Designed miniproteins, single chains, continued (4). Designs and how they scored, part 69

Each design is a single chain, and the fold is of that chain. pLDDT is the mean over its residues in the fold that is shown.

## One batch from the design tools (miniprotein)

Design m14529
Fold by ESMFold2-Fast:
Structure m14529 (fold): chain A 93 residues (1-93)
Amino acid sequence: HHMTLEEVEALLRKAYDELMKQAKTPEEKEAIRRIYEALLQIFRDAYERGLSKEEVKERALFTVRALAEKYGLPDELRDKLIEKVKEIIDKAF
């Protein structure tokens, strides 16, 4: 990995904080929180198990899209989160 897990978690927390500032409703904030928690687990598992960049990207992007749909995150916020997650993965793996 090009980055430590602690560095990846810090970038993910920064992305979370930025999206939370853009969220307009409690429901949007809950969606962002649930996606953040799921992504945090995916990155932890990836580092523990030595998952490939391709596997991490597939799992992370699928999870963002699935949870955004489930919890009603607007497409604009979903797409911003996807771009941030892709950037983190490209830097870390």
Scores: mean pLDDT 87

Design m14530
Fold by ESMFold2-Fast:
Structure m14530 (fold): chain A 62 residues (1-62)
Amino acid sequence: AVVIAEVSEDYVAKSSEELSLKKGDKIEILEILDGNEVKAKNLSTGKTGIVPASVLKVVKVE
């Protein structure tokens, strides 16, 4: 199943392993890491990295 989330607020990457995100971007969740972080693919940019779960809202599962 593919889990799609939407970015609820702009986020600037704090490390090389994190993704910078723009409000309204669609994110595919690839892996849940430790409850507060996910490994995700930004569908708008094609980049993958770590994002804080707090800036994501799940939109659909397919």
Scores: mean pLDDT 79

Design m14531
Fold by ESMFold2-Fast:
Structure m14531 (fold): chain A 117 residues (1-117)
Amino acid sequence: MAERLAEEFARLYEAKTEEELRAEVERLKRLMEEAARAHPDEGKVVFEGKVLKLDADGNLVHEVELPRVEVPVSVFVEAIALAARRHGVLPLPSLTPGEKDGEVSELRIAPVARYTA
């Protein structure tokens, strides 16, 4: 599962239009739901808010809504590491002030800096 999630993070970064990003976000949600069903006894990260695609300079290119979805912490952490290592893409979760532990309101998708690859 983590490998499929890592590949999907790469696809989010490859999205050239808001419509394409929206379709990939729907696929991401389905993969996260599948991972949550496979790991019912694990701690989960809750996502509800936005997915942001950033360019290499950190500028916002596209933004789409992410409906509420849960993913196992272990799967999510492994997927981030694989996305960075294998695809040169870094998913960056961020929290809104006042949210619960494990809740993410914003997922930023950025390229890994060349000096860290």
Scores: mean pLDDT 76

Design m14532
Fold by ESMFold2-Fast:
Structure m14532 (fold): chain A 97 residues (1-97)
Amino acid sequence: MSEAERLALAASAVAAVGITLLNMKDYEGAIEAFETAAELYRQAAELSDGPARKVFEEAAKLFEEAVQSARNGDYETAIEKAKEAIKKVNEALDLLK
């Protein structure tokens, strides 16, 4: 497993915790988790090439948008964007095997 793949998996794990925190109404914890996930996906993208880089950049952008939605009180949109990002990353990682 590459360092980029390890960072992407760590980002997905942190993002899943963020979704759980939103469901528990821990909005501050969820925002921090999504900001951390975005940063880890950005780092994964910097260490990646081609299609994998684009997927990690898209995931980072989706989490940046999820943070904005959560800050505006739109938690439903934040969860939707977080789930979409995790799904895209998982599909891309499966294709790299």
Scores: mean pLDDT 85

Design m14533
Fold by ESMFold2-Fast:
Order: structure tokens, then sequence, then C-alpha cells
Structure m14533 (fold): chain A 74 residues (1-74)
């Protein structure tokens, strides 16, 4: 669906910003998601980002905990 493609694009942009250490962009994207997306859509984006990071050798549980902590502070 068009929404699923949009969520994949948002996840890719967030992953790229995170890899580049662009905290301002990541913060703005999280705030935009909290304003414009449902909790289920926010979770889908987070799951996609975690999967991208795990492919780089990151521990899935550790990445998930870090992402959840980050979202709670924004």
Amino acid sequence: SAMQQRLQQVAQQMYDAMVNGDVDTVTAMVQDMQTNYSPAQQQQVMDMVVNMMVSDGSDAAAVTRAMQAFVRTV
C-alpha cells in the first residue's frame, strides 16, 4: 500500500540519520511521527529501523531497548 511504502521511506531516512549521528534530524522525525502517525505505524517504523541495524551486526534486544528509551525522552 502507499502508506506501507511511506513508512519504509521514513524508516530508511531515520536509519540513515542515525548512522550519520544526525541527532537533530532523528529528533525531528520522532516528533513528526508522534504527531502524524498512529502508535501502530510508529512501531512499524521502529521495527524496520531495528531490522536495518541488526543487519549491521547489532544485537536486536539492545537496539530495541535503546530505541524505546529514545522515543520516551522525545
Scores: mean pLDDT 76

Design m14534
Fold by ESMFold2-Fast:
Structure m14534 (fold): chain A 68 residues (1-68)
Amino acid sequence: ELQELYDKIVEKLKTIPSVSDEEAERIAKRIVDLYKAGKITLEQLKEIVENASDPAKFSGVVIRALAD
């Protein structure tokens, strides 16, 4: 399940033309590591996955998750 969520984030980020494969993988790994560290909930992780193709909304969800 966690690996599937990582793969989905990478796939969605790669649809953004300005995002390199390396950047997509780095961002996805950081997000998954935040979940593993208990800094974000599974619901927040799912919201990040859903919004990964929208850069403005994706950034907002990540910032909000880190604040709470």
Scores: mean pLDDT 73

Design m14535
Fold by ESMFold2-Fast:
Structure m14535 (fold): chain A 84 residues (1-84)
Amino acid sequence: AEELYEEGLRYGEEGDFEKAYKLFEEAAKVGDKELSARAYHNAAGAYFEMGDLEKAKEYLKKALELDPNNEIARAALEKIEKEL
């Protein structure tokens, strides 16, 4: 689970956001609650970099359902919702 998350981070750093979000989605399916929250948050970031604001919003909401105290994810969601 964590290996999928770390691989997703590497692809994101390389600019392969499509491979990155797919790996984060896989990590979220097999990870614990904490890892799934981080994976959904990073999947939202990858979707945002690709310009898919609706998917970014969806995944930020998934991250916040698992970790309501993630202030960074909350701020990102509020910004996207205000600009859409």
Scores: mean pLDDT 83

Design m14536
Fold by ESMFold2-Fast:
Order: sequence, then C-alpha cells, then structure tokens
Structure m14536 (fold): chain A 52 residues (1-52)
Amino acid sequence: SHMEELKEKWAKGVADIEERVARVAGLSPEEVAQIVKTAEAAAREMYDLIES
C-alpha cells in the first residue's frame, strides 16, 4: 500500500539523517536515534492533539 511505501522511505530517511547528525554533532548513532525517537513521539503526540 501507499502507507507501506511511505514507511520504508521514512525509515531510510531517518537512518540517513541519523548518520549525518552523528557525524556533525559528535554523537554516537545510538544517541542520535534516541533523540530522533523522542522527537518523533513528541511530533505524533502534538499531531494527535491537533486532530482531536
């Protein structure tokens, strides 16, 4: 489905960003992944609040 395709593209995009941010900020890929995960959770919570 279109949603499955978007999930794949998003996952790849997140991985690419994580690598680049880690390289620039001197953070480990694991630390960047945790930051991104937290930001995604906050963004989804904000979206749900607006949609509700």
Scores: mean pLDDT 71

Design m14537
Fold by ESMFold2-Fast:
Structure m14537 (fold): chain A 94 residues (1-94)
Amino acid sequence: KREEFRRLAEEAARAAREAVEALRAGDTERAAELLRRAAELLAEIAKLEEDPTRSAALGIMAAALRIAADFALAGNTEEAITTAESARRLAEEV
């Protein structure tokens, strides 16, 4: 349980970091894939989270990352970067 939670959190943080790097490099397709991956990982962590407030926050961030992937593809890079950095920080606090 704790080991699975930690592994998912580390993968989510990595995906978010790589998404920021891809956005800064102008690789919006790769960034969108990484943002969606981070969203899937955060949604999985939310299911394992026993605190309902923290679980809700993780679920909201997962939804925000999916929207950020669409923003990245539309060329709205700044909002996508901000969302990805917030998600990385949240995953690192797990």
Scores: mean pLDDT 84

Design m14538
Fold by ESMFold2-Fast:
Structure m14538 (fold): chain A 74 residues (1-74)
Amino acid sequence: SAARNELIDRAAEAILELAEDPSNADAARTIEELGRVLPEAVVALAQAVAMNPGTKELTEENRRRVEEAAEAFK
């Protein structure tokens, strides 16, 4: 649905924002909230970001945090 696609786009944006700035509280909150409603999509997006060249070091901790939030919701 259009609404689901918008949430996925916002999750991707928030994950990228958090990868660039790990202290971004708004991005972290958005990921936590979306992880509760779209856990599988958020985990998949976090994994995709972690595999991108140049983001691995900063994104690994952020990816783990997103995965933990998604798993806690299950």
Scores: mean pLDDT 64

Design m14539
Fold by ESMFold2-Fast:
Structure m14539 (fold): chain A 92 residues (1-92)
Amino acid sequence: MEAGKQALIAAMELAVSEGGTVRVEIEGDTATVTVSGLSATSQTAVALQGIGASLDGADVEVTIEGDTVVVKAGGLSEEELEEIREHHEELS
C-alpha cells in the first residue's frame, strides 16, 4: 500500500514549497519525516493527509510539536524507502 509513502512525500513537498526544512530518518521498514517552518494551515494539511493514509490502512502517525511536524510511516517496502530517500535528496 502506497498511502504511507504518499503522506511522507506530500509533507516533504509542502515544507519545501514554504521555505521550511526537511529531515528524513529511515530505520528498518519505518521512515520518519520531520518538517519545520510550516504555517498552521500547512501543519493541518499534513495531519489530515496522515489521517487519510491511516484510514486507507497505512501505518502512519503524525505529531505536531510547535513549529515542527513529524510524520512516521511503517511497513514500507525497500523500494518505497528508496523512493522516499531519492525524493528527499532531490528536494534538499
Scores: mean pLDDT 79

Design m14540
Fold by ESMFold2-Fast:
Structure m14540 (fold): chain A 92 residues (1-92)
Amino acid sequence: GSGAAGALIDAAKVAKKEGAEVSVTVSGDTLTLTIKKANEKAKQAVQKAADVARSQGATATLTIQGDTVTLTVSGLNPVALTAAALDVIGLS
């Protein structure tokens, strides 16, 4: 199902609530969620989203550089990824 898309949206919402800067891009069948000024709570939310995506059979790559977190997800339904990206953009 769309559980991974929902987890990505939830991670973005947690990050925004924690004062982080959230951006999302879609390139082909890949969604990249970038969070700047992420605190530990925002990092944990993104890690949970990565774990949910992997449990749904997607490939999820999480990179942490200081307070910047990048989550790249591929292998999900492109329509679900586009819907998730639009919802995250609406949070920005």
Scores: mean pLDDT 78

Design m14541
Fold by ESMFold2-Fast:
Structure m14541 (fold): chain A 110 residues (1-110)
Amino acid sequence: MAEEYLAKGKEALRAGDLEKAIEYFEKAIELAKDPVLKAKALLYLGAAYYLMGKYEEAVEYFRRAYELARDKDPALAGAAAHALAAVLEEMGKTEEAERVLAEAVAAGVA
């Protein structure tokens, strides 16, 4: 069930239906028992908010995805850290972006 909502969310995201994508990713997060699946849904939810221009929300979801994935899925944690840093840089928070990447490198995921 959670995997089905993640898949539907990804389809909605590709179609540019950001509101539907958010609804499906939120359901995937609610139903996911696997922390890696939850982290994937959080990463895509962050991407959807970023595409809507909601950078503060995107930062929150990318940070949650990173924290949840950090010790479970290094590739996913690295993807979340880079996405987080990119949004922070776009917001002019360069020092915070550099700190995020340094923390990810120290954790062995970036």
Scores: mean pLDDT 87

Design m14542
Fold by ESMFold2-Fast:
Structure m14542 (fold): chain A 73 residues (1-73)
Amino acid sequence: SLEELKKEAKKIIEEAKKKNDSIAYKNAQDALELLKKAEEYEKKGDYDLATLYYLFAGGSLTVAKTMLKKKEA
């Protein structure tokens, strides 16, 4: 859900800050902004654009998670 992705993005932002991972931090912040745009389009009834921004947010979040895993390895 959009709420769960927002929660995950915020958690990843905190983890990126603790690990001083600027790339993970930037991508997690971008994901959060894309989720905000998805929510705005959903409220306007533009479900096609809402879905598109939701998918883009998922992509940015995946990048952030991948970068954090590389720092842990």
Scores: mean pLDDT 83

Design m14543
Fold by ESMFold2-Fast:
Structure m14543 (fold): chain A 57 residues (1-57)
Amino acid sequence: MLEEIREALERGDRERAIELLRELGLPLPVAQAIVHDGLEFSPEEAVRGVEAWLASR
């Protein structure tokens, strides 16, 4: 899953990245924010965001 998210972001596939985060159970606003950061800064930032959210639940 995390590798698929990274690959989607590396391709600039925002829709796929959001879908993958939603499949993990992230709320839409959180998924959109993480994907935005991943596309704006790096895919690694998005992966860190997902890991942080999963750890905080």
Scores: mean pLDDT 81

Design m14544
Fold by ESMFold2-Fast:
Structure m14544 (fold): chain A 58 residues (1-58)
Amino acid sequence: MQSELEQRLIAAGASPEQARATARDLEAEARARGLSPAETQRLGDEVVARTAALQAAS
């Protein structure tokens, strides 16, 4: 099942494969660091923004 983060990454220009890998890695990092839901959302927002910026620069 696609997460909201995966869908946002795809909208930002990532392939479905890249979006899945990125979302998985971010969720694993958030869990490892013990981030709150709000902190996890902020991290996701930052990653989506960076993905969009990289796609725009390419």
Scores: mean pLDDT 79

Design m14545
Fold by ESMFold2-Fast:
Structure m14545 (fold): chain A 68 residues (1-68)
Amino acid sequence: SIEDKARELEKLSAEELRELSEAQLPDIKAGDTLLVFSNNVFSGTYTVKSAEEAKALLKGGVHLILVD
């Protein structure tokens, strides 16, 4: 489930979450569902409207993880 995946990701360090988020950015497209993390805490889900919107969220210190 999304909740189980979020709990596993919260076990990662802030640096590991950042690296995973950045590695996935080139593959993010409109319609994708992302798990949103702020200060290493799961904050909710986000449906991507554009790649530019996802990039803007990362600049705010939010980490975005693609749902497989």
Scores: mean pLDDT 76

Design m14546
Fold by ESMFold2-Fast:
Structure m14546 (fold): chain A 97 residues (1-97)
Amino acid sequence: AVDAHLDAAEAYAEKIRELTKDDPDMVRLAESILESVRKAREAAAAGNRFDADVYLTLAIINATIGKKYAEKQGKKEVAELFEKLRDHLTAAADAIR
């Protein structure tokens, strides 16, 4: 369950990065989320549920920020992708419990 949600989160973050290639701030945000997901996977695999939850929480915060930036720019598709990304990150955090 955790891995499936993290796989979905990575796919959404990669799609956001591709759609926003001309926006360096959005690309950096998507890359930060991908790095947090990678670190969450490593922590979960090591049995470090606390660190995994911290990294997922950081990714959720960044996804929320990204959604707000996309909404402000009128990029509805990108905002919807950040919403789906956040939902999968939240489900992954719940599944660690």
Scores: mean pLDDT 89

Design m14548
Fold by ESMFold2-Fast:
Structure m14548 (fold): chain A 60 residues (1-60)
Amino acid sequence: MVSDEELEREAYLVGAAAIASTAEDKEAREEALRKAYELIEAGKLKEALETARRMVEEAE
């Protein structure tokens, strides 16, 4: 059975992917996803989404 914490991590990963998909630059999308995944693995779920948003915005 998947724990609520694991479900939360999956939700944040999906959220990060959705944010990254708004970037038209493929490199920016991949970089944002990579960094978000790194932060999620470190347990920094909220920071992962904030970092993904910042990286996508900085790419424009």
Scores: mean pLDDT 76

Design m14549
Fold by ESMFold2-Fast:
Structure m14549 (fold): chain A 70 residues (1-70)
Amino acid sequence: MEEYVEKFRELAEKAKESTPEEAKKLLKEAGRYASQAIELGASEEVREAAEEVGSKEAIDMVNAGIAMYK
């Protein structure tokens, strides 16, 4: 669980500093880890990680994942 949240944070942080094309690829990868963490019950931890990164794209992705899990 924590491993997935940390991997998400790492990839989302890199996406913030990347070109738009590279950021899209990194966010897709980050989304895989976020989905795994959400399924394991770490929705709040992933949301907090996205907010700490401060990327609107990462935050929107995590919120969409949480909404799907409902």
Scores: mean pLDDT 78

Design m14550
Fold by ESMFold2-Fast:
Structure m14550 (fold): chain A 80 residues (1-80)
Amino acid sequence: SNKEIYEEIIKLVKEFKEKHPEYQEVADRIINLIKKAYEKGLSIEEIWGLLEMYVRDLPAEARSFAEEILKKIEEIIKKK
């Protein structure tokens, strides 16, 4: 279900936040973006598009970290 996919994605981003305290702000922004979009009733595909836009505009070092998160989120979505 969409709720199970959403919960798995949030858990994954929180695990990245715990392992990479240097990127805590980026991880928190990603978590908040996902939560806000999901609460507004956006699809998983729409949430993915918003995340891609956010990550594209990040500085190179932070972008590399966030791109790794996006890759893992894509793997979760593809298990649908």
Scores: mean pLDDT 83

Design m14551
Fold by ESMFold2-Fast:
Parts: sequence; C-alpha cells; structure tokens
Structure m14551 (fold): chain A 75 residues (1-75)
Amino acid sequence: ALREVTEELKKLIKENKSKSDILKYMDEVYKQYLGSGPLGAMVGALVDKAKKALDENKSKKDIIEELNKLAEELS
C-alpha cells in the first residue's frame, strides 16, 4: 500500500502530469485509506508532504527525493 502509493506519485511526477492531476490522485488515495488506522496516517503523511512540496514549487527531483525519504522513515 504505502510502497504502491509512493511509486505511483513518483510516476505521475516523472511523467509531468499536471499539478491538478497529481492532487486528484492524492485526494483519491487519502479517501481510499481514510479510517485505515496507522496505514491511513502514513498515507496522509505522504500526501501532505507531496502537496507541500508541490505548493512550494519544488523541482521534480526534489519532490521525488522528499517522497523517497519520507517512505524510508515510515517503513
């Protein structure tokens, strides 16, 4: 679950999907895991980190590096 979400987010960013498309994916994933206890909290943290990086207009490389780091911290 967490690994699949991280890999899909990285794929969307690498494929230059629009910010709105990436945010839609984040919303769907967050909704899917809402109420899933610790897993929902982990997915929420990943989504929040990615959204913040996008809002700060970080480079594709920086966003991917931040997602990798957070995924390692949550593993």
Scores: mean pLDDT 75

Design m14552
Fold by ESMFold2-Fast:
Structure m14552 (fold): chain A 80 residues (1-80)
Amino acid sequence: NAMEKERIRRKARIAAELLVEHKQRGLPQEVIDAVAADIERLLKEMGVDEELAKNAAQRIRDAPTVEEALRILDEAFEKA
């Protein structure tokens, strides 16, 4: 299960970075929403509480930098 958890964390980090890049490039809201939904799903797969996962995904969506987005993501995973 350690490999599975590491894979989920890696996918979530890539998604968070992609979300910030998409926002900085001004991509459509639909694309940003889809990536945020993927992050929320990955957090829930790791055992993060549904409300906390939703809140974390929203905070990542609003994050101004990749560093802030990854900090929020790591904080949420620590609460799984």
Scores: mean pLDDT 85

Design m14553
Fold by ESMFold2-Fast:
Structure m14553 (fold): chain A 62 residues (1-62)
Amino acid sequence: SGKEIAERIRELVAEGMSPAEAVRKAAEEFGLSPAEAGKLIGEHYGLSGSLAGAAIANGAEL
């Protein structure tokens, strides 16, 4: 789910990963592209999927 992906990204950032690396790693762990992960996060937080995907692709911080 988008919530689980977002929580994993936050965990990885807390462990010292950059936001972009954390997003990539979390997406890979869930079997998703960064764009697909962004869509699911966007759906959870009430953002459009395309907007969330673009933000993730540009290294958006949580």
Scores: mean pLDDT 68

Design m14554
Fold by ESMFold2-Fast:
Structure m14554 (fold): chain A 66 residues (1-66)
Amino acid sequence: TRDKVAQAVLDEGVKESKSEEGKKAAINLSEAIRNGDLPETSKYTNKMIELGVNMDKVHEAAEAAY
């Protein structure tokens, strides 16, 4: 389940990111989820929110993959 959630977050996070910084944050977020790293997951989620990424769509993709 974690790997499926991480993949969904990567795919949707990259799709919703308009900047290279947003795409890097999506990659880092997906790796944090795979590793069960809660502090890094929070850090990169907040980074994507700050960059204006549609995190509602990313969250919907993660929920569907769970």
Scores: mean pLDDT 84

Design m14555
Fold by ESMFold2-Fast:
Structure m14555 (fold): chain A 62 residues (1-62)
Amino acid sequence: SDAELRELARRSGLSLAAVRSAVEALAQTSGPAADVILANMRRDGGLSEEELARLRELAARR
């Protein structure tokens, strides 16, 4: 998981800390609040739909 978080940070241009924070928040959040987190990651990090789906997968495995 740590290597996957580093790869996501590298591809998105976000810091590793920002990616970890987003995954932890998504692991504890559902519904509209989770959608807001994903929308912010798309806006701030320029993440693709595939990268956002990967974030959701990583959060689900926590």
Scores: mean pLDDT 74

Design m14556
Fold by ESMFold2-Fast:
Structure m14556 (fold): chain A 63 residues (1-63)
Amino acid sequence: TAGSRALALELLEKVVAGEASVREREGAATLMISLDAASVEEASGVGLGDKEAARRALARLKA
């Protein structure tokens, strides 16, 4: 849904900034998989706080 995409964008911005909690990182990873916007490997990276994986995911969702 549009709400899921908006939430994913918000959480990914926090991961990129290095300000995301563990729950927020896991939420971003789950939403990316649900939106088919990242591979399982990329989503795992976001869940672990990989800022580059989060930047790639954010760019993809904004496109």
Scores: mean pLDDT 76

Design m14557
Fold by ESMFold2-Fast:
Structure m14557 (fold): chain A 75 residues (1-75)
Amino acid sequence: MTRTEVRVFTLLVALGEATPRQIADILRVSQSTVSRALRRLEERGLVERSPRDPRAYRVVPEKVDEGLQLGIQSL
């Protein structure tokens, strides 16, 4: 993972779910940068659209530990 993907993933683990705008505001990066990172994480099966809010993303519950391990390996 890139550093941005690691930061986005770790923040989603902490928040449970968040919109790209919320993540961008917290990480102080552009919303387009966050959306690109989320798309790559979704392609890896680590995050998904929230079933309660299609504007929000969440970590796939079964992938929290796997995604954190991959993040550590990518730092």
Scores: mean pLDDT 79

Design m14558
Fold by ESMFold2-Fast:
Structure m14558 (fold): chain A 86 residues (1-86)
Amino acid sequence: AEEAEKEEQARRFLLEKAKEILENGKITPEELKQVDEQLARNQAKGPLSEEEVEVLRAQAILRIAIDNGDEELKEELERFAEELER
């Protein structure tokens, strides 16, 4: 199950980067609130597992940090995405 190993690597990358963003204060409490509200809307559209919610939250946090001008994070994400493209 090499595919499952790649999916686990992607999940770990997202969770680790989201944690780093939160620890470095790269997003505001207000922006984090918007992430949580978006997750609540996604839950209302259909049932999501706790693991799926954590991944979606991490993705939203990364996106906000990139939109706020974290060019290094954007480059890292693009490089990681290219590696997973196969």
Scores: mean pLDDT 76

Design m14559
Fold by ESMFold2-Fast:
Structure m14559 (fold): chain A 64 residues (1-64)
Amino acid sequence: MENVEKARKLLEEGLKYDEQGDTEKAIELYRQAIDEANKAPPDDIEAGVIALAAATFLSALRSK
C-alpha cells in the first residue's frame, strides 16, 4: 500500500478513537500516521497535509 494511503487510514483511525475518548490509542495512531507520511517523497503535498493534521491533533490531545 502507498505510504500516503496508509498514513491517511491511520489518521482516520486516530480520529475515531479520539471521538470515542480513547486518547491513548488516538495518540499512538497519530504518531504512526506521521511516521508513514514522512516515508513519502518530500514533494508529496498530500503526505505533508496528513502529517500536519496528525501532528496538530496529537498536540491538542497532549494539551489536555
Scores: mean pLDDT 78

Design m14561
Fold by ESMFold2-Fast:
Structure m14561 (fold): chain A 55 residues (1-55)
Amino acid sequence: SPEDKIYMEASRELSERLREAGITLKTWEEFLQALELADEAQKRRDERLAEYKRS
């Protein structure tokens, strides 16, 4: 479904950003960086879903 595609794309983008940033979650600082990237990915997902629902 379109919603599934939006969720999968957001998950893929987050995974790519973590990989590109070299985040391995071995330190508290890396964990905080991962949370910030996850928040950004969630916001983008929610915005895309809202646009889809309103269209």
Scores: mean pLDDT 75

Design m14562
Fold by ESMFold2-Fast:
Structure m14562 (fold): chain A 84 residues (1-84)
Amino acid sequence: MLFLSREEMREQLEAAADSLPAAAEAGKGVEHVVALQILAVAASWEGYDEVAAETLRRLADFLESLGETEEAARLRAIADRVAA
């Protein structure tokens, strides 16, 4: 089952990650975090483990910038398992 190609998924990841700081400033940071987690799950489901792992790492970096260090560490651990 394919909703997006690997290239389309990577483009969505890049666009969403680039918009995270602006979304946080607008009070929509949680919505963007949830959207990126859904995108990572979808990418992993389609077998795009590299895209899924990269999405989770970008999300972890963003959460760490907000002081959410425990959640960032958890997401990095998940990304490492997905990429293995």
Scores: mean pLDDT 72

Design m14563
Fold by ESMFold2-Fast:
Parts: structure tokens; sequence; C-alpha cells
Structure m14563 (fold): chain A 69 residues (1-69)
């Protein structure tokens, strides 16, 4: 459902934001910037109520961040 997709996207956005902060603190500024760009696009998709795109982009942000932790 749209409600479930929205909640999952919001949770993944929060996770990627936390990981992005850790990456920035570690000095990996280029990676932190890429995570931030994916998060910006995910949030724009949420605003448009495109929950499938928001979920996909948030998932990409988490995967990118996790690969550098």
Amino acid sequence: SDEELRREAEELIKRAERLGVRIAIAGKLDVAQQVGELLKKAKEALEKKDYETALRLAREAVELAQSHI
C-alpha cells in the first residue's frame, strides 16, 4: 500500500541521514555529498507522493552509505 511504501521510505531516509553524518565525520566528503544528493531526490519524490521512487532512492542512499562504513 502507499502508506506502507511511505513509511518504509521515511525509515530508510532517516537511516541514510544518520549514516551520511557518520561518513562526513569520517572525512569521506565526496561520499557524504552523493548520499545527500540521493536523499534530496528521495525527499522530492515523497513531496510528489511518488512513494516507489522515494523508496528506491532511499534504498540506494542506504546501500551507498553502508558500503563506506
Scores: mean pLDDT 90

Design m14564
Fold by ESMFold2-Fast:
Structure m14564 (fold): chain A 83 residues (1-83)
Amino acid sequence: SELEKIIETLEEAIRLGLPIEEVRERLEKLVSSEESKKLVEEIVEELEKVEKEARERGLSVGVMLRLQEDVLEKRIEELKEKL
């Protein structure tokens, strides 16, 4: 299912430390349904929000990446509950 592919991609993003742009590109290539496309947009928007907030607060790149990993881990957990 597209949901399983999204979960796998998010897990790879954490494992490989993928930048937001690459996460977006990989997810957009995997999804065709409007529901999955909306989910991808929401995930990417959360990652971009974390980057903006970290920049505004003067946080280090390392702290920003950790916060982004937390977002991805939360999304993976939520999506796995729907399987």
Scores: mean pLDDT 84

Design m14565
Fold by ESMFold2-Fast:
Structure m14565 (fold): chain A 55 residues (1-55)
Amino acid sequence: MEAEIAEAGERARATVGAHLDADRPDLPEEERERLLQRAGDAARQHVADELKRKS
């Protein structure tokens, strides 16, 4: 279950990162990393909340 949460975060970062590289290549590295961290955190929180409901 912890692996599912971690994997969801990694997938979100990869997906959002690819989108930012295509649409926002001029985005500052600091801002890009901040957006990736938010995406990962949101995905992990969502999966964690779903697992709590099903436990």
Scores: mean pLDDT 79

